# Designed miniproteins, single chains, continued (5), part 97

Each design is a single chain, and the fold is of that chain. pLDDT is the mean over its residues in the fold that is shown.

## One batch from the design tools (miniprotein)

Design m19370
Fold by ESMFold2-Fast:
Structure m19370 (fold): chain A 84 residues (1-84)
Amino acid sequence: SALEAQARAALAELQEDLEEIKKLSKEYDPNDKTPILKMIGLILRAMGVLLDLESLLPESDPLLQEARRVYEEIKKVFFETLKS
């Protein structure tokens, strides 16, 4: 369905966001705020995508469950970067 295609595209966007935040994490320098600010912007954009999916899909949908997993992984990369 068109809705499923939109949901899969949104999940793909979240997966790309995860790869981008992993890259920003490798660029992290405690003396440069730029990578952290970019990571914050990415997290906010990813949160928007997840909220849109939550409004469109039932709680039992595997695509929504995977989107939540990817978003949690994005947050984990961010917080682990801050601990380094």
Scores: mean pLDDT 86

Design m19371
Fold by ESMFold2-Fast:
Structure m19371 (fold): chain A 76 residues (1-76)
Amino acid sequence: MYTAEVVGADGEVLAKAEVKPGETKTFEVTLPVPGVLVVKDEEGNTVAEVRLPAGSYTVTVTVNEDGTVTVEVKPA
């Protein structure tokens, strides 16, 4: 399965979601410091990375059955 993690610049993991091919996961996260959203594949390779300023966000990660990944980040 794919993993989506939001990591603050201080190294704290603020949110984590596991996404299977064919699934969509939505979660909310608040970053007190700037950070990064990282999506890793089943082998642990980074397939998406999004830099995030400090703030509150709704994150939607879709992994299609063909392994394509879509990430949407909206202010919460």
Scores: mean pLDDT 81

Design m19372
Fold by ESMFold2-Fast:
Structure m19372 (fold): chain A 88 residues (1-88)
Amino acid sequence: SMEELEKLRKQALEKLASLRETLDSVRANHELTPAQEEILDSLLQQIEEVEALIREGKLTPEQLQDLIKGKGVSSILAELKKREAEKG
């Protein structure tokens, strides 16, 4: 149902928000090398991309469940980028 899908989207967004806060906390509380800062910035940008896809309704219920279960955002983005390349 649309209500069930909306609940999954909300839960996925809450999980990504928690991950973002954790990464921001790591950056604030640890002395990072430039290479580590670049990796952290890349991860934060990937989180923003997935949040946008959720808000636009572009993720399947299965992908939303994978996010809720803690599957990496990079893995989901790689799958979506592959699908986009196949469509172009």
Scores: mean pLDDT 77

Design m19373
Fold by ESMFold2-Fast:
Structure m19373 (fold): chain A 96 residues (1-96)
Amino acid sequence: MMNRAIYRATVVLEGSTADIQAALGRLLKVLGEHQQEGKIVSARVRRKGGTLTIDILSYTKEDAEAVAQELADASGLANVSVKPVEVWKEAHEAIG
């Protein structure tokens, strides 16, 4: 019996405001599909001008990394940075 952790991946996308707006619809679709499968716990999207930042929380490091890469590819943007996946929170029976 292994303790469950929550993993965070962060994707930073840079482009014109119009390119970011066009990409956002595709990115939200990818996030919604994975959330329905339970692979994503939550996602947070932040937009400021030509920068879009997406934080993805998942129960596995592999799912967090895979979804981050899918978002990078689905964006259609050339300037994309994916941050290393980190343990964000540990899930224990005593927490809840």
Scores: mean pLDDT 75

Design m19374
Fold by ESMFold2-Fast:
Structure m19374 (fold): chain A 96 residues (1-96)
Amino acid sequence: SLDEILAELEELAKQKLSVEEVLERLDEIEERLRNLDDDPVAVDAMLAQIEVAKERLQYLLENRDKFTEEQIQEIIRQLLLAIVDIARAARAAANA
């Protein structure tokens, strides 16, 4: 369900994961979202935000020498929470 995916993203944001691990988890979440029949407006918003997040993560992967580990982890946290936030905002807008 969408609520399970949102909870998983919030838990991922609390974990110290590599950029590669986050990209792998986002690919799995993206596939699950594409097969989800509930909350289509929130799902579409999340898929768009995941594409933005994946692009930013690829930039981190290619430029990791320019960032500290703490900066990388904070950027990962912010990217994951942005996906959650856009989903909740899209849901609220659709139900207003």
Scores: mean pLDDT 87

Design m19375
Fold by ESMFold2-Fast:
Structure m19375 (fold): chain A 85 residues (1-85)
Amino acid sequence: MAEGARRTARDMREAARNIEEVKREAEAAGVSPEELAEQVRGQAQAAIRLAEEAGDEETAEEVRRAAEELLRAIEERYGIEAPAV
C-alpha cells in the first residue's frame, strides 16, 4: 500500500514547480512559512513510513527527494531555514 506515498511525492514535486502559487495559497490561508515547512515535513515523514512499511524503498526515496525539493523551494522563496525530513 504505497499509493498514498506515491501521490504525496507527485504532489510535492508539483508544489515545488509551482512554489509562487503555493506561497500565495499559504498566505491567503494565514499559514506562516514555518508552519508550511513543518506541514511538508510531517506529510513527508508519514508517506516515507507508509512506503517503508510496504517494503517500497524506491517510493520512500522518491518522497524524500520530493520533500527536499519542496523544502528547498520554500527556503529560497520565503528566506527561512526549513526543517530536515
Scores: mean pLDDT 81

Design m19376
Fold by ESMFold2-Fast:
Formats: C-alpha cells, sequence, structure tokens
Structure m19376 (fold): chain A 123 residues (1-123)
C-alpha cells in the first residue's frame, strides 16, 4: 500500500497524470474504492491507514462536511492548512477549487471527489 501511495504522491508533485491515474487504479482495487481517502490522509499526515479503517475515516469526513451543506471545500482547505509540505498544501487548495460545485452524498462519493479534485490539478 505505501509504495502505491508514494507513487501517487510523486506523480502529483511531478505533474505526471498517467502515473497518477495508474496509481489511483491500483489503490482503488486494494481499498475497495477508498483511494481518495487513503491518499488524502497520506498526503497530510504521512500515515498509511489500514484498509479496514478507510470506510470509517471516510464516514467521519462525510459527517464533518454535513455541517457545511455537504460541501467538500472546507475540509480540503483544512487538509491543505494541516499539510506540512507547501507543495502538497498548494495542490490541495487547487483540488478544493476543482470540486467547489460537488455535493458529498456518501463515503465512497467523498473519496471519488477527492481523486477528481487532485486529478484536475494535473491538467
Amino acid sequence: LKEILDKAKEALLNKDKKAFEEAIAELNKITNGYAGVALLEYLVTGKVLPVELLEHVAQNYVDWVSYFGNNPVPLLLYAAQEAKDPKISEILKEAAENVRNKVVKDALEFSKIVVEGLLKTLD
């Protein structure tokens, strides 16, 4: 899992869209669709979460964004603020802007929205 998270992070930093898409496809197979949540936690904290915790963590994020009209932007901006790497912080701010019109319906949709926001930073 860590090796694929490292590949996804490196792809974001190097603006390698193909490498990022390949890493996300591998992560989604391992995480049952929670690649976005696994990667968000890794980018912010450097921590590799156990796969069995990803749904619970994603549900906590859904519960949190419900206080903001199910808007993912405040949570992604908070993540950007907590990220110690200024390059990652900038990428997360851009990802937040990319998903400003999205509505979080459930845990899997939140994970997909995170991936969509990050992927659009590579255009």
Scores: mean pLDDT 86

Design m19377
Fold by ESMFold2-Fast:
Structure m19377 (fold): chain A 99 residues (1-99)
Amino acid sequence: DLETQRQRFLEIIDERLKTIEEIKEELLKQGKFEEAEKYEWNMTFGLVAEATLFLLNLNQASAEERRRVNEELLEESRSNHDVELWRERLEERIAQLRA
């Protein structure tokens, strides 16, 4: 059931977001502000990539299209470290998963 798979993936995202928050708070308590920001960016980007690929699989995208989109995301991640932008993209993917 595609609906069951979608709901399970949303639960996994929620659990991972809680873990990201906990680790970020721990780094901030240690005064590691730069490490906390880099950690949040890296983990949020990872969730955007996973959610994007999950949506492509649900829509029966070809292996070539999935590879292309993944390569495009990796390329953009090298030039774009804006945590707020990646959070917005994650929210967009979560909205698509809920639709």
Scores: mean pLDDT 84

Design m19378
Fold by ESMFold2-Fast:
Structure m19378 (fold): chain A 65 residues (1-65)
Amino acid sequence: LDELDRQVEELVRQIDGVLRQRDRLVASPVEGESLEEVVQRLDDQVARLATEVVELLRRRQELLR
């Protein structure tokens, strides 16, 4: 249980980091990079991490029953 909670916390921290990076990039776009493409990649990364969180939370629910 503790291991699953730790993994969820780590993934949530990663999602927060990506969202903060996305916000900074939108506010101050980097020259020579397509803002739309970078934002899309970050959004895709968040979606993947969110899927992993859902899978771990489902596993945690099974263990608590």
Scores: mean pLDDT 77

Design m19379
Fold by ESMFold2-Fast:
Structure m19379 (fold): chain A 65 residues (1-65)
Amino acid sequence: SVQTQVVTFANKEEAQAALDYAKGVLSKAVEAGLISQESADAALAALQAGVDAGGGVPVTVTLEL
C-alpha cells in the first residue's frame, strides 16, 4: 500500500533535522524489508527538497509499504 503525507517545516533547521532522522529510520526500514531502497530514496529526495526550500513550503512524502 502507498502512504502519502504532506508536511510543512517551520524553517530550514527543522527540515534538516527531519531529513537526518529520516535517513536513519528509512535505512533501517530497508534493511528490515519494510520498504524498498527506491521508495526510501524517493522519500529522502522529497525531504531534501524541503531543506533546499528553507522551510515554509509544503513537501509531499510518499512511502510504498
Scores: mean pLDDT 80

Design m19380
Fold by ESMFold2-Fast:
Structure m19380 (fold): chain A 69 residues (1-69)
Amino acid sequence: GPEDVEIAARILQEKLGLPERSARSAAEVIVEHGEEGARLIVAIAAKEYGVSREKAEEALEEILRRLGL
């Protein structure tokens, strides 16, 4: 739901430094597609935002764990 998107977006902003709008769009993909969406966002964050894959994977694992996905 909208609360899950807000939680995921906040974690992406705080841990990966993604801009608010980018974090919200990424959060929507994760909430809709679960682990598959998280894997896609890890690849995009590494490529477009220069985030290390390891750091991105850690943040996405926290999101999935917190949302029960």
Scores: mean pLDDT 83

Design m19381
Fold by ESMFold2-Fast:
Structure m19381 (fold): chain A 68 residues (1-68)
Amino acid sequence: MSEEELRNRELLQRVMDYILANLDRPLTLSEVAKALGLSPSTLSRIIRRYVGSSFEEFVETVRVVAEA
């Protein structure tokens, strides 16, 4: 596995952890990106590349799984 792939996997885990900790409020791409020290464009690209979804779809998937 490349260093970039490992870094992006770790970043996705941090994104998931942040979403799970903040499900009680609305989450925006800009808010989550800023909290993790990323640009919104970078976060959107990583999610699309590794998950295959938009940020909004990813948040909703995490929300559904956590609330099920």
Scores: mean pLDDT 78

Design m19382
Fold by ESMFold2-Fast:
Structure m19382 (fold): chain A 55 residues (1-55)
Amino acid sequence: KPSSEEIAEEVRRMIEEGASLDEISERASELMRGYSDDEVYETTVKLVEVLEENK
């Protein structure tokens, strides 16, 4: 099961490889399956920051 850091790095890689936001969202949701509420929150914050950095 991936960590929040690993999910954020995967999303960053997907953005750099030209993946769509829909593909990134689906992938992140799959990777967060079975996460606690705190883990989902922490990971989501990191993903928002990664997406903002790409703008």
Scores: mean pLDDT 79

Design m19383
Fold by ESMFold2-Fast:
Structure m19383 (fold): chain A 88 residues (1-88)
Amino acid sequence: SEMRELLRRALEIAREEESEEAKREVEELIVQALRAAGLSEEAIEKLLASRRNPAQQVDLSSFSAEEQAALFAVAEEFDRLVEEFEKE
């Protein structure tokens, strides 16, 4: 899975490095994972814009059913990878 590989690489970088450059690479890999999951560029831009808000909340009802399913798949895989890394 391209999405899984991108998310796994992002977590590996985040785990090993704390530099601003590493944080930028992690963000770019997550964006690529969202694209691989089937999110549109408009949906990705909306998610990135929501990151700047204090609440950091996204109105999921504004996404299509397919985009919501893709977001759920990315979140589920990310949670699974985080759990896997914590067991090391």
Scores: mean pLDDT 73

Design m19384
Fold by ESMFold2-Fast:
Structure m19384 (fold): chain A 78 residues (1-78)
Amino acid sequence: VLEEEGRRITEVFSKLSPEEQKKALQAAKEAQEEAIREGLQDTPEGQARALRRAARLLKEKGLYDLAEAAEEAARAVE
């Protein structure tokens, strides 16, 4: 189940330009740093929250397809 969601994120990411991939990695880093700060990085709740935060940051950067994949992954983890 989680393996399929991971595949979807990887597939969408691989279709991005190098510039968009850099933006996506920055969004993921910011979301992970917030999860670590809250001490929830290793919990399903923390992972879902980090994925939703990443999706929000990705939408702000115009990466809507990747944001949708992250939202779907968050729902699967929760």
Scores: mean pLDDT 75

Design m19385
Fold by ESMFold2-Fast:
Structure m19385 (fold): chain A 77 residues (1-77)
Amino acid sequence: SYPFVNELLKQLIKFDKDGNGYISLKELQSALTSLGQEDKTEEVLSLFDIDGDGRISSKELVIFLSDPEKLQELEQL
């Protein structure tokens, strides 16, 4: 089980209700702040390997969520 990952995903789904296929830095910060983990925003972004615009694409998110090692790294934050 991945309690932190599961809760983070719930918050991210809540903030990406329009289904635009992107999670912004602001939405990620809001999700992490809701979990009391706002200090981990930059570390989480580093794990998603975000380049340029400060957004997590749906493709990057799917790749990340398909990798058990990356899920474990996120859970350990």
Scores: mean pLDDT 68

Design m19386
Fold by ESMFold2-Fast:
Structure m19386 (fold): chain A 102 residues (1-102)
Amino acid sequence: SDKTQQLREQIDAINNEINSLIKDYEAGKVTEQEALDRLRKLYKELLEIAKEAAENGDNRTLILLEASVTIQRMRLIQLAGKDSPLVKLTDELLNELTRIEK
């Protein structure tokens, strides 16, 4: 559906911003606090899109979103360690995505 395509394009755009943020964090161009603040805002946007996808019965988009966040989590563990606030933020989003699917 047109709505499905629009939501996927929005998710792709936000994921591109997140990937750029993680790359900037790796390069030392942003502090951990700046990365945390920006990632929190981007994840709030992803959560609202996930709610719209769920309302439309678009389970495939939800699965793809969970997969992308899981990859982001693995990258952040490598960069900041498993106990980092950045990793905790990915865990919080994954928990909310799981609740939406129920």
Scores: mean pLDDT 88

Design m19387
Fold by ESMFold2-Fast:
Structure m19387 (fold): chain A 66 residues (1-66)
Amino acid sequence: TPSGSEVLAEVERETLRLMEAIRAGDERAADEYSVRLQGLMDLASRDPSLARRVQEIIARIFEEHG
């Protein structure tokens, strides 16, 4: 099982990649990164504190880059 720190770092990376793919109109890449991000959110959903931190990272990235 990945550590919470590893999950948060991967969420940040995959969310940034998803934003870039959406802006580029790259549907294939956007789908791939969305699937990866969903998997990370599913892992985090089992720990309420980790789930909250994941939501904070996603919101921050969309605010800064959206």
Scores: mean pLDDT 82

Design m19388
Fold by ESMFold2-Fast:
Structure m19388 (fold): chain A 96 residues (1-96)
Amino acid sequence: SEEKGKELYELFLDFLARTLNVPKDEEAVLQALRDYLLKAGVPEEEADRFVQGVRALIEALKAGATLEEIRALSDELGVPKDFLDLFEKYYEKKKK
């Protein structure tokens, strides 16, 4: 349902905002993710690809994508599996 899509979107933004210690805002979390990756020594091209992948996941969630669809899209876009695994653990904790 539309409500379930909004819940996943809100949880995903909450996960990113809390993990990166920034306001719950799409551009703020994407910029903070990029900055984090660059500080961690990730090459700029890889960091930009990761950020664009996460941006696409955010847009899909806004369009009502399910967790299964987000997993498939994440894999297609080359978003690291460990990142999605961290979000899924966060989701399970908040769903309770």
Scores: mean pLDDT 82

Design m19389
Fold by ESMFold2-Fast:
Structure m19389 (fold): chain A 104 residues (1-104)
Amino acid sequence: GPTKQQLLDIIEVGELIINALEKFVEEERAKGRTSVSLEEIRKVLDEVIESNPDKREIAEAIKDTILSIIEERADEEGRVSLSDIETILDGMRSNIKSLKESLS
């Protein structure tokens, strides 16, 4: 299984990604938007990865997982509702919290 250090890295990068996506959702909602494109979400994730080059492999794996989950809720034009993204991020926060508790 993963080492304790690998789990700590997953927690750290996961929180960075969740925080970046939550900020993106709040900013887009403030502009009066109700949905965003998968391309816009990829851009947010790529910016987090580029800012954390020492964690690139873990960040890419988390990006692929998040995009896979979000893509299941995308329409035929590749758009996803901000409410669906918020629901996914809430689930991810719960998972990170459980993982933190398991390492205490």
Scores: mean pLDDT 87

Design m19390
Fold by ESMFold2-Fast:
Structure m19390 (fold): chain A 85 residues (1-85)
Amino acid sequence: MTVPELVAEAIEEFIEREEARGRLSEEQRRKLREAVETLLKPGITTEEFNAALQMVADALSEEQLRELDELVVARGDEVRAELEA
């Protein structure tokens, strides 16, 4: 799994979780999904990756960004555990 793919999966999980809780606006959802599409693009550049991360940062509150960061870390830990197993 690439880092962009890992981040995209964490964002998708965050969207599903927050939509289920009714805590995500339609504008936030659109921006996050646009970022996911960019992150999953074949041959993504460093510039495109950074632009996607900036879009996420601009779309979310500080609290929401912390929750997303926790999901990214947890997903990274799961991938590492699977590679070591």
Scores: mean pLDDT 79

Design m19391
Fold by ESMFold2-Fast:
Structure m19391 (fold): chain A 94 residues (1-94)
Amino acid sequence: SLEELLKELEKLAEELQPKFEEMLSKPVKERLEFLSEVNKELIELFKKHGYEVKEIGTTKIVTEEGIEIELKHYELTHPETGEKWTLSVLVKME
């Protein structure tokens, strides 16, 4: 249910709060990797609560320094309301 999902999201947010604070002082690469791992956990949590998860695209970026970044984008749909959320996951950074 949405109520159970919200309780699990609140618990995850409380557990991750100290790590979010730690990440504020870290390089952008490490922060992107951390956020990607958080989004992976969120996707699995939404799947557990009956959300449909669909891959909707990929973004590839090359920085001025030649770093290649690839993101996959996922659409999450509520099974009863049709409410949609989008989350992105880091696939590679070279």
Scores: mean pLDDT 80

Design m19392
Fold by ESMFold2-Fast:
Structure m19392 (fold): chain A 70 residues (1-70)
Amino acid sequence: SEVIARVASHELGLSLPVAEKLSVEQLKKLGEILRENKDKSLEEQAKLLVEELGLSRKDALAAARGFKEN
């Protein structure tokens, strides 16, 4: 759903194109991973997103950066 992707983009600091690629379950898991690992480095957070959600390294780094800026 476009509405769910927009909400996730706002709440997680995720770019809209990346949020639109993910299912609701994947968006929930992304938020969980980032919240549980907020004390980790950007690189470590991105690695977890690649391993758990199959995101590209570029998209994973963008998501982790967006989360840290919010």
Scores: mean pLDDT 74

Design m19393
Fold by ESMFold2-Fast:
Structure m19393 (fold): chain A 100 residues (1-100)
Amino acid sequence: SEEKKKEILEQLIYLVEKTTEDAIKLIEKGEMEAAKQAVRDMGETIAKKLEELGFKEAAEEVRKLTEETLERLETASKEEAIELIEEWKKKVIEILEKVK
């Protein structure tokens, strides 16, 4: 149902925000690989759920944004990494809000 889809999308937005906070904390501790893994896992979780809900194009956008963010994180400083993950969060939430 449309109501259930909206509820799932709102839960995904919450998970993206929580994962971003956790990833930033990992970066602050110098645990960059753990932070990258958290972002990768969340990006894939969001994309798979979007596909299940019928939003294939949105799922592909999330996967592409996540991959591009992870590539940029490979050479990022600590401050740049935090900024990149915050921008990833903002863009993923924008995609989720647009399909609601």
Scores: mean pLDDT 89

Design m19394
Fold by ESMFold2-Fast:
Structure m19394 (fold): chain A 104 residues (1-104)
Amino acid sequence: SMEKLLEDLRKYVLKLAEEIGVSPETVERLFERLKKEYGLSDIEALRVLSIALEAMKRLNLPPEDLEEVVDIAVEVYKKAKEKGIFNDTYILNEVIKRIEERRK
């Protein structure tokens, strides 16, 4: 169900945030920003946040980099969606590549 999907995804996002030292308040602020600024649904905003936080964790980035990583994740997510790509692993790998390219 949609409600269970939202609950499970929100729980996963909050767990990832805790693992990298991001507060629940920062997660909520970015969630609302993703919906308001980028027109994402609740599910899409949580998916983008999960991808951004997973990238942060895999690259061992400091919490201060989160806003930059979220902006990259939104761009990658929107381009993938336009191409009919909904594979979170594919999107995550593309986000990681763009972060690495930006930091060369």
Scores: mean pLDDT 87

Design m19395
Fold by ESMFold2-Fast:
Structure m19395 (fold): chain A 68 residues (1-68)
Amino acid sequence: GLEEAQEHLRRGEEAEKAGNYEEAIQHFDEAAESYAELARQTGDQALKDLAEWLREKAEELRKKLEES
């Protein structure tokens, strides 16, 4: 639900700031899935946009891990 999505977003941001990119990716992916599910249930475009942004952010962090 919304609380789970918010917890994963918060943990992802914390992990990213600490330089723990692998952990940040995992949390951003989980947050994106939860927000996308909520967007489907509610029709909320802002939640859909947030889910898409989080998936893009996780992809950028994956590229940083591959490039060192």
Scores: mean pLDDT 85

Design m19396
Fold by ESMFold2-Fast:
Structure m19396 (fold): chain A 82 residues (1-82)
Amino acid sequence: SALLKQLEALFDEALAVVEANATTFEAHVELGIALIHKALGKKFNDPELLVKAIEQAIKALEIAGLPEEAAALRARLEALLA
């Protein structure tokens, strides 16, 4: 329960950064995939799907040309999974 809430919060932060910065169709495709993984992760209470959602949001940031922001979110994700 606590992990699911923390993963959802991290995804919502990642989503805000992507939405503020992504301008290309390619970045928005990865964001779309991330949103599907988030929806399924919440529906099935599946932390692995929420992790995949965050990983896809990180990929969207990398495609958007924001590698430092992507690296910071990846570090936060790894800290939650430790």
Scores: mean pLDDT 84

Design m19397
Fold by ESMFold2-Fast:
Structure m19397 (fold): chain A 89 residues (1-89)
Amino acid sequence: GVLPPPVEVTTEELESPDGKKKVVRTRLRFPDASEDIEFETVTDLSVFETGKQDFETGSADVGPDVEKQPVPKDDVEKGITRDGIRLER
């Protein structure tokens, strides 16, 4: 069978203060589901430069302090990687 389309799709983008990391939080609500499905994806913005970039050849976007994670919701932007729920399960 084919999965039914979600009736509601909410996507929020939150970027780190240095703008080198972007967190995307997606929430899906299905008409037949009793609960919403949420998941969050962390994307390095360095991937957008020139199309594709080797992570170890450019800037050290990661290091001993890779937690460029956004602060709690409503602080820097919103959308915090706290309770990421799997998209499918």
Scores: mean pLDDT 52

Design m19398
Fold by ESMFold2-Fast:
Structure m19398 (fold): chain A 71 residues (1-71)
Amino acid sequence: ETPEELRRQAEEAIRGAKELLEKVKKSKNPDIVESIKAQFLALVAQTLADMAGDEELREEARKLIKEANKI
């Protein structure tokens, strides 16, 4: 895969993680499965960002990992 493809995949994973985290945070009864999915997507995003060499995306992914772990 090209660095551009890896960056797009990282961005997609970041978007997915953010959507799941927002859903979990606003829910009266958070779905544990959605919380777990958010954590895994954030980890995937970090790996893809590292492979792409994109430091900004890597930092975004690390922030999402930290946020997901707070839930």
Scores: mean pLDDT 78

Design m19399
Fold by ESMFold2-Fast:
Structure m19399 (fold): chain A 77 residues (1-77)
Amino acid sequence: RKVRPILVHNEAETLEEKVQEALEAGYKPVIIDAGSTDGTREVAEKIGKENGVPVLTVPAGDIEAIVAAAEAARAAH
């Protein structure tokens, strides 16, 4: 299966839908949280535990860390 990185920031309400869409499309989702403060991280960890989806945290505004996390997710296939 292909890996689908899902970058999120303060999107707790839509995160579960995005993960389910990726799973139904045959992808392995990886959630990358860019320093959310609204509970998105907790929702991501719950969804990740229930669906076997990795959750990575990167600092807000660190584009190099975001890119590195996405490449690490692809390499883990």
Scores: mean pLDDT 73

Design m19400
Fold by ESMFold2-Fast:
Structure m19400 (fold): chain A 68 residues (1-68)
Amino acid sequence: SEISPEELKKRLEKLAEEMLKHKELIRRLGTAEIERLSKSADEQEEAAAMQRAYEKWMALIEEIEKKL
């Protein structure tokens, strides 16, 4: 992979910080309430932020799995 161990560590730290900011939203969406959030205009922004965090998390997990 093109990603160095230092770069991967830095990305994981950044992701952890980002996830901490959306801790409550992550839990809410984890309970499968995404459809309800998508129906509310003021909660759509939070749902989008959660989706981005999930995509980042999944991408990092996939990168780690490929190196196992």
Scores: mean pLDDT 63

Design m19401
Fold by ESMFold2-Fast:
Structure m19401 (fold): chain A 83 residues (1-83)
Amino acid sequence: SLLDKVRELVEKMINSKDLDEILRLAQEIIDLVEKETGDPELVDVARRFADELIRAFLEGKSKEEMQEIADRGLAELERVLAE
């Protein structure tokens, strides 16, 4: 599913220590949501979520905190997909 693919990319972001890789993965998430849905609202949700994960990494947040952000963003994406 789209959610499973996004979750896989997010997990790679959380486990990365390389900013360039994190930025690439963030863009892959946005591009994937756009390709699979074409829905501007879903793309916006994905972009905000990816930006929040990037910011958390730059702020030195723990993997646990990053996972909480990820779980919240994935839940929002799932909710909007169900609308």
Scores: mean pLDDT 85

Design m19402
Fold by ESMFold2-Fast:
Structure m19402 (fold): chain A 71 residues (1-71)
Amino acid sequence: SHLEELLKKQQEEDKKMREILRLARAGRWDEAVKKALEAIRKGDLNTGIGAAMVLDRLGYRDEAAKIREAL
């Protein structure tokens, strides 16, 4: 089913976003940026956009800018 494929993709993107948030909250900004850039390279732009927004909101504007440059 097309709907099942979309739901699976959304669940995978949500899992990646949760891992990026975990790394960012742990102060591992370089790893969070690396994970976001890897997601973008593989075509997961939603995770890239979400990661940039979260890092910017947390005050890490330079890290957010690196992600936005890859979009």
Scores: mean pLDDT 82

Design m19403
Fold by ESMFold2-Fast:
Structure m19403 (fold): chain A 83 residues (1-83)
Amino acid sequence: MEEEKRQKEIEKKIEEWLKKAKEYIEKNPNASADELSDALEKETKELVEFLKKNNDPEKVLELVEKLTIELVEMVEKKREEVE
């Protein structure tokens, strides 16, 4: 039960981060991944610190990699839509 609650908190933090990333991309469709990373630097650091406290370093790297892939995909898709 406690582990399930922690897992939901992790998922919620990830979802909040992705939502902010998506909002930034929608407002700035020509923004690079670097510009998005700079805009979300504080939120990204908070997420990574939260993940480090609740997961093994290997799992943290895997989650960060997955989020990075999703972020790049969102940026690429939005750029293709903005001609």
Scores: mean pLDDT 71

Design m19404
Fold by ESMFold2-Fast:
Structure m19404 (fold): chain A 57 residues (1-57)
Amino acid sequence: EELKKKAEKYRKQAELFREQADRAAGISPVAGDFLRAQADKLEKKANELKKKYEELQ
């Protein structure tokens, strides 16, 4: 299903952003915070999409 594939993509992007945020935080706390916030948003979207496609038929 398209929603499941999209959720997986968002989850992978969130993981990458979180890794980048950890590295960026050492040199730019503002950039690290921004990337972490983006990762959190992507993870939330992935979880929301997963919940939707599990309930939708």
Scores: mean pLDDT 78

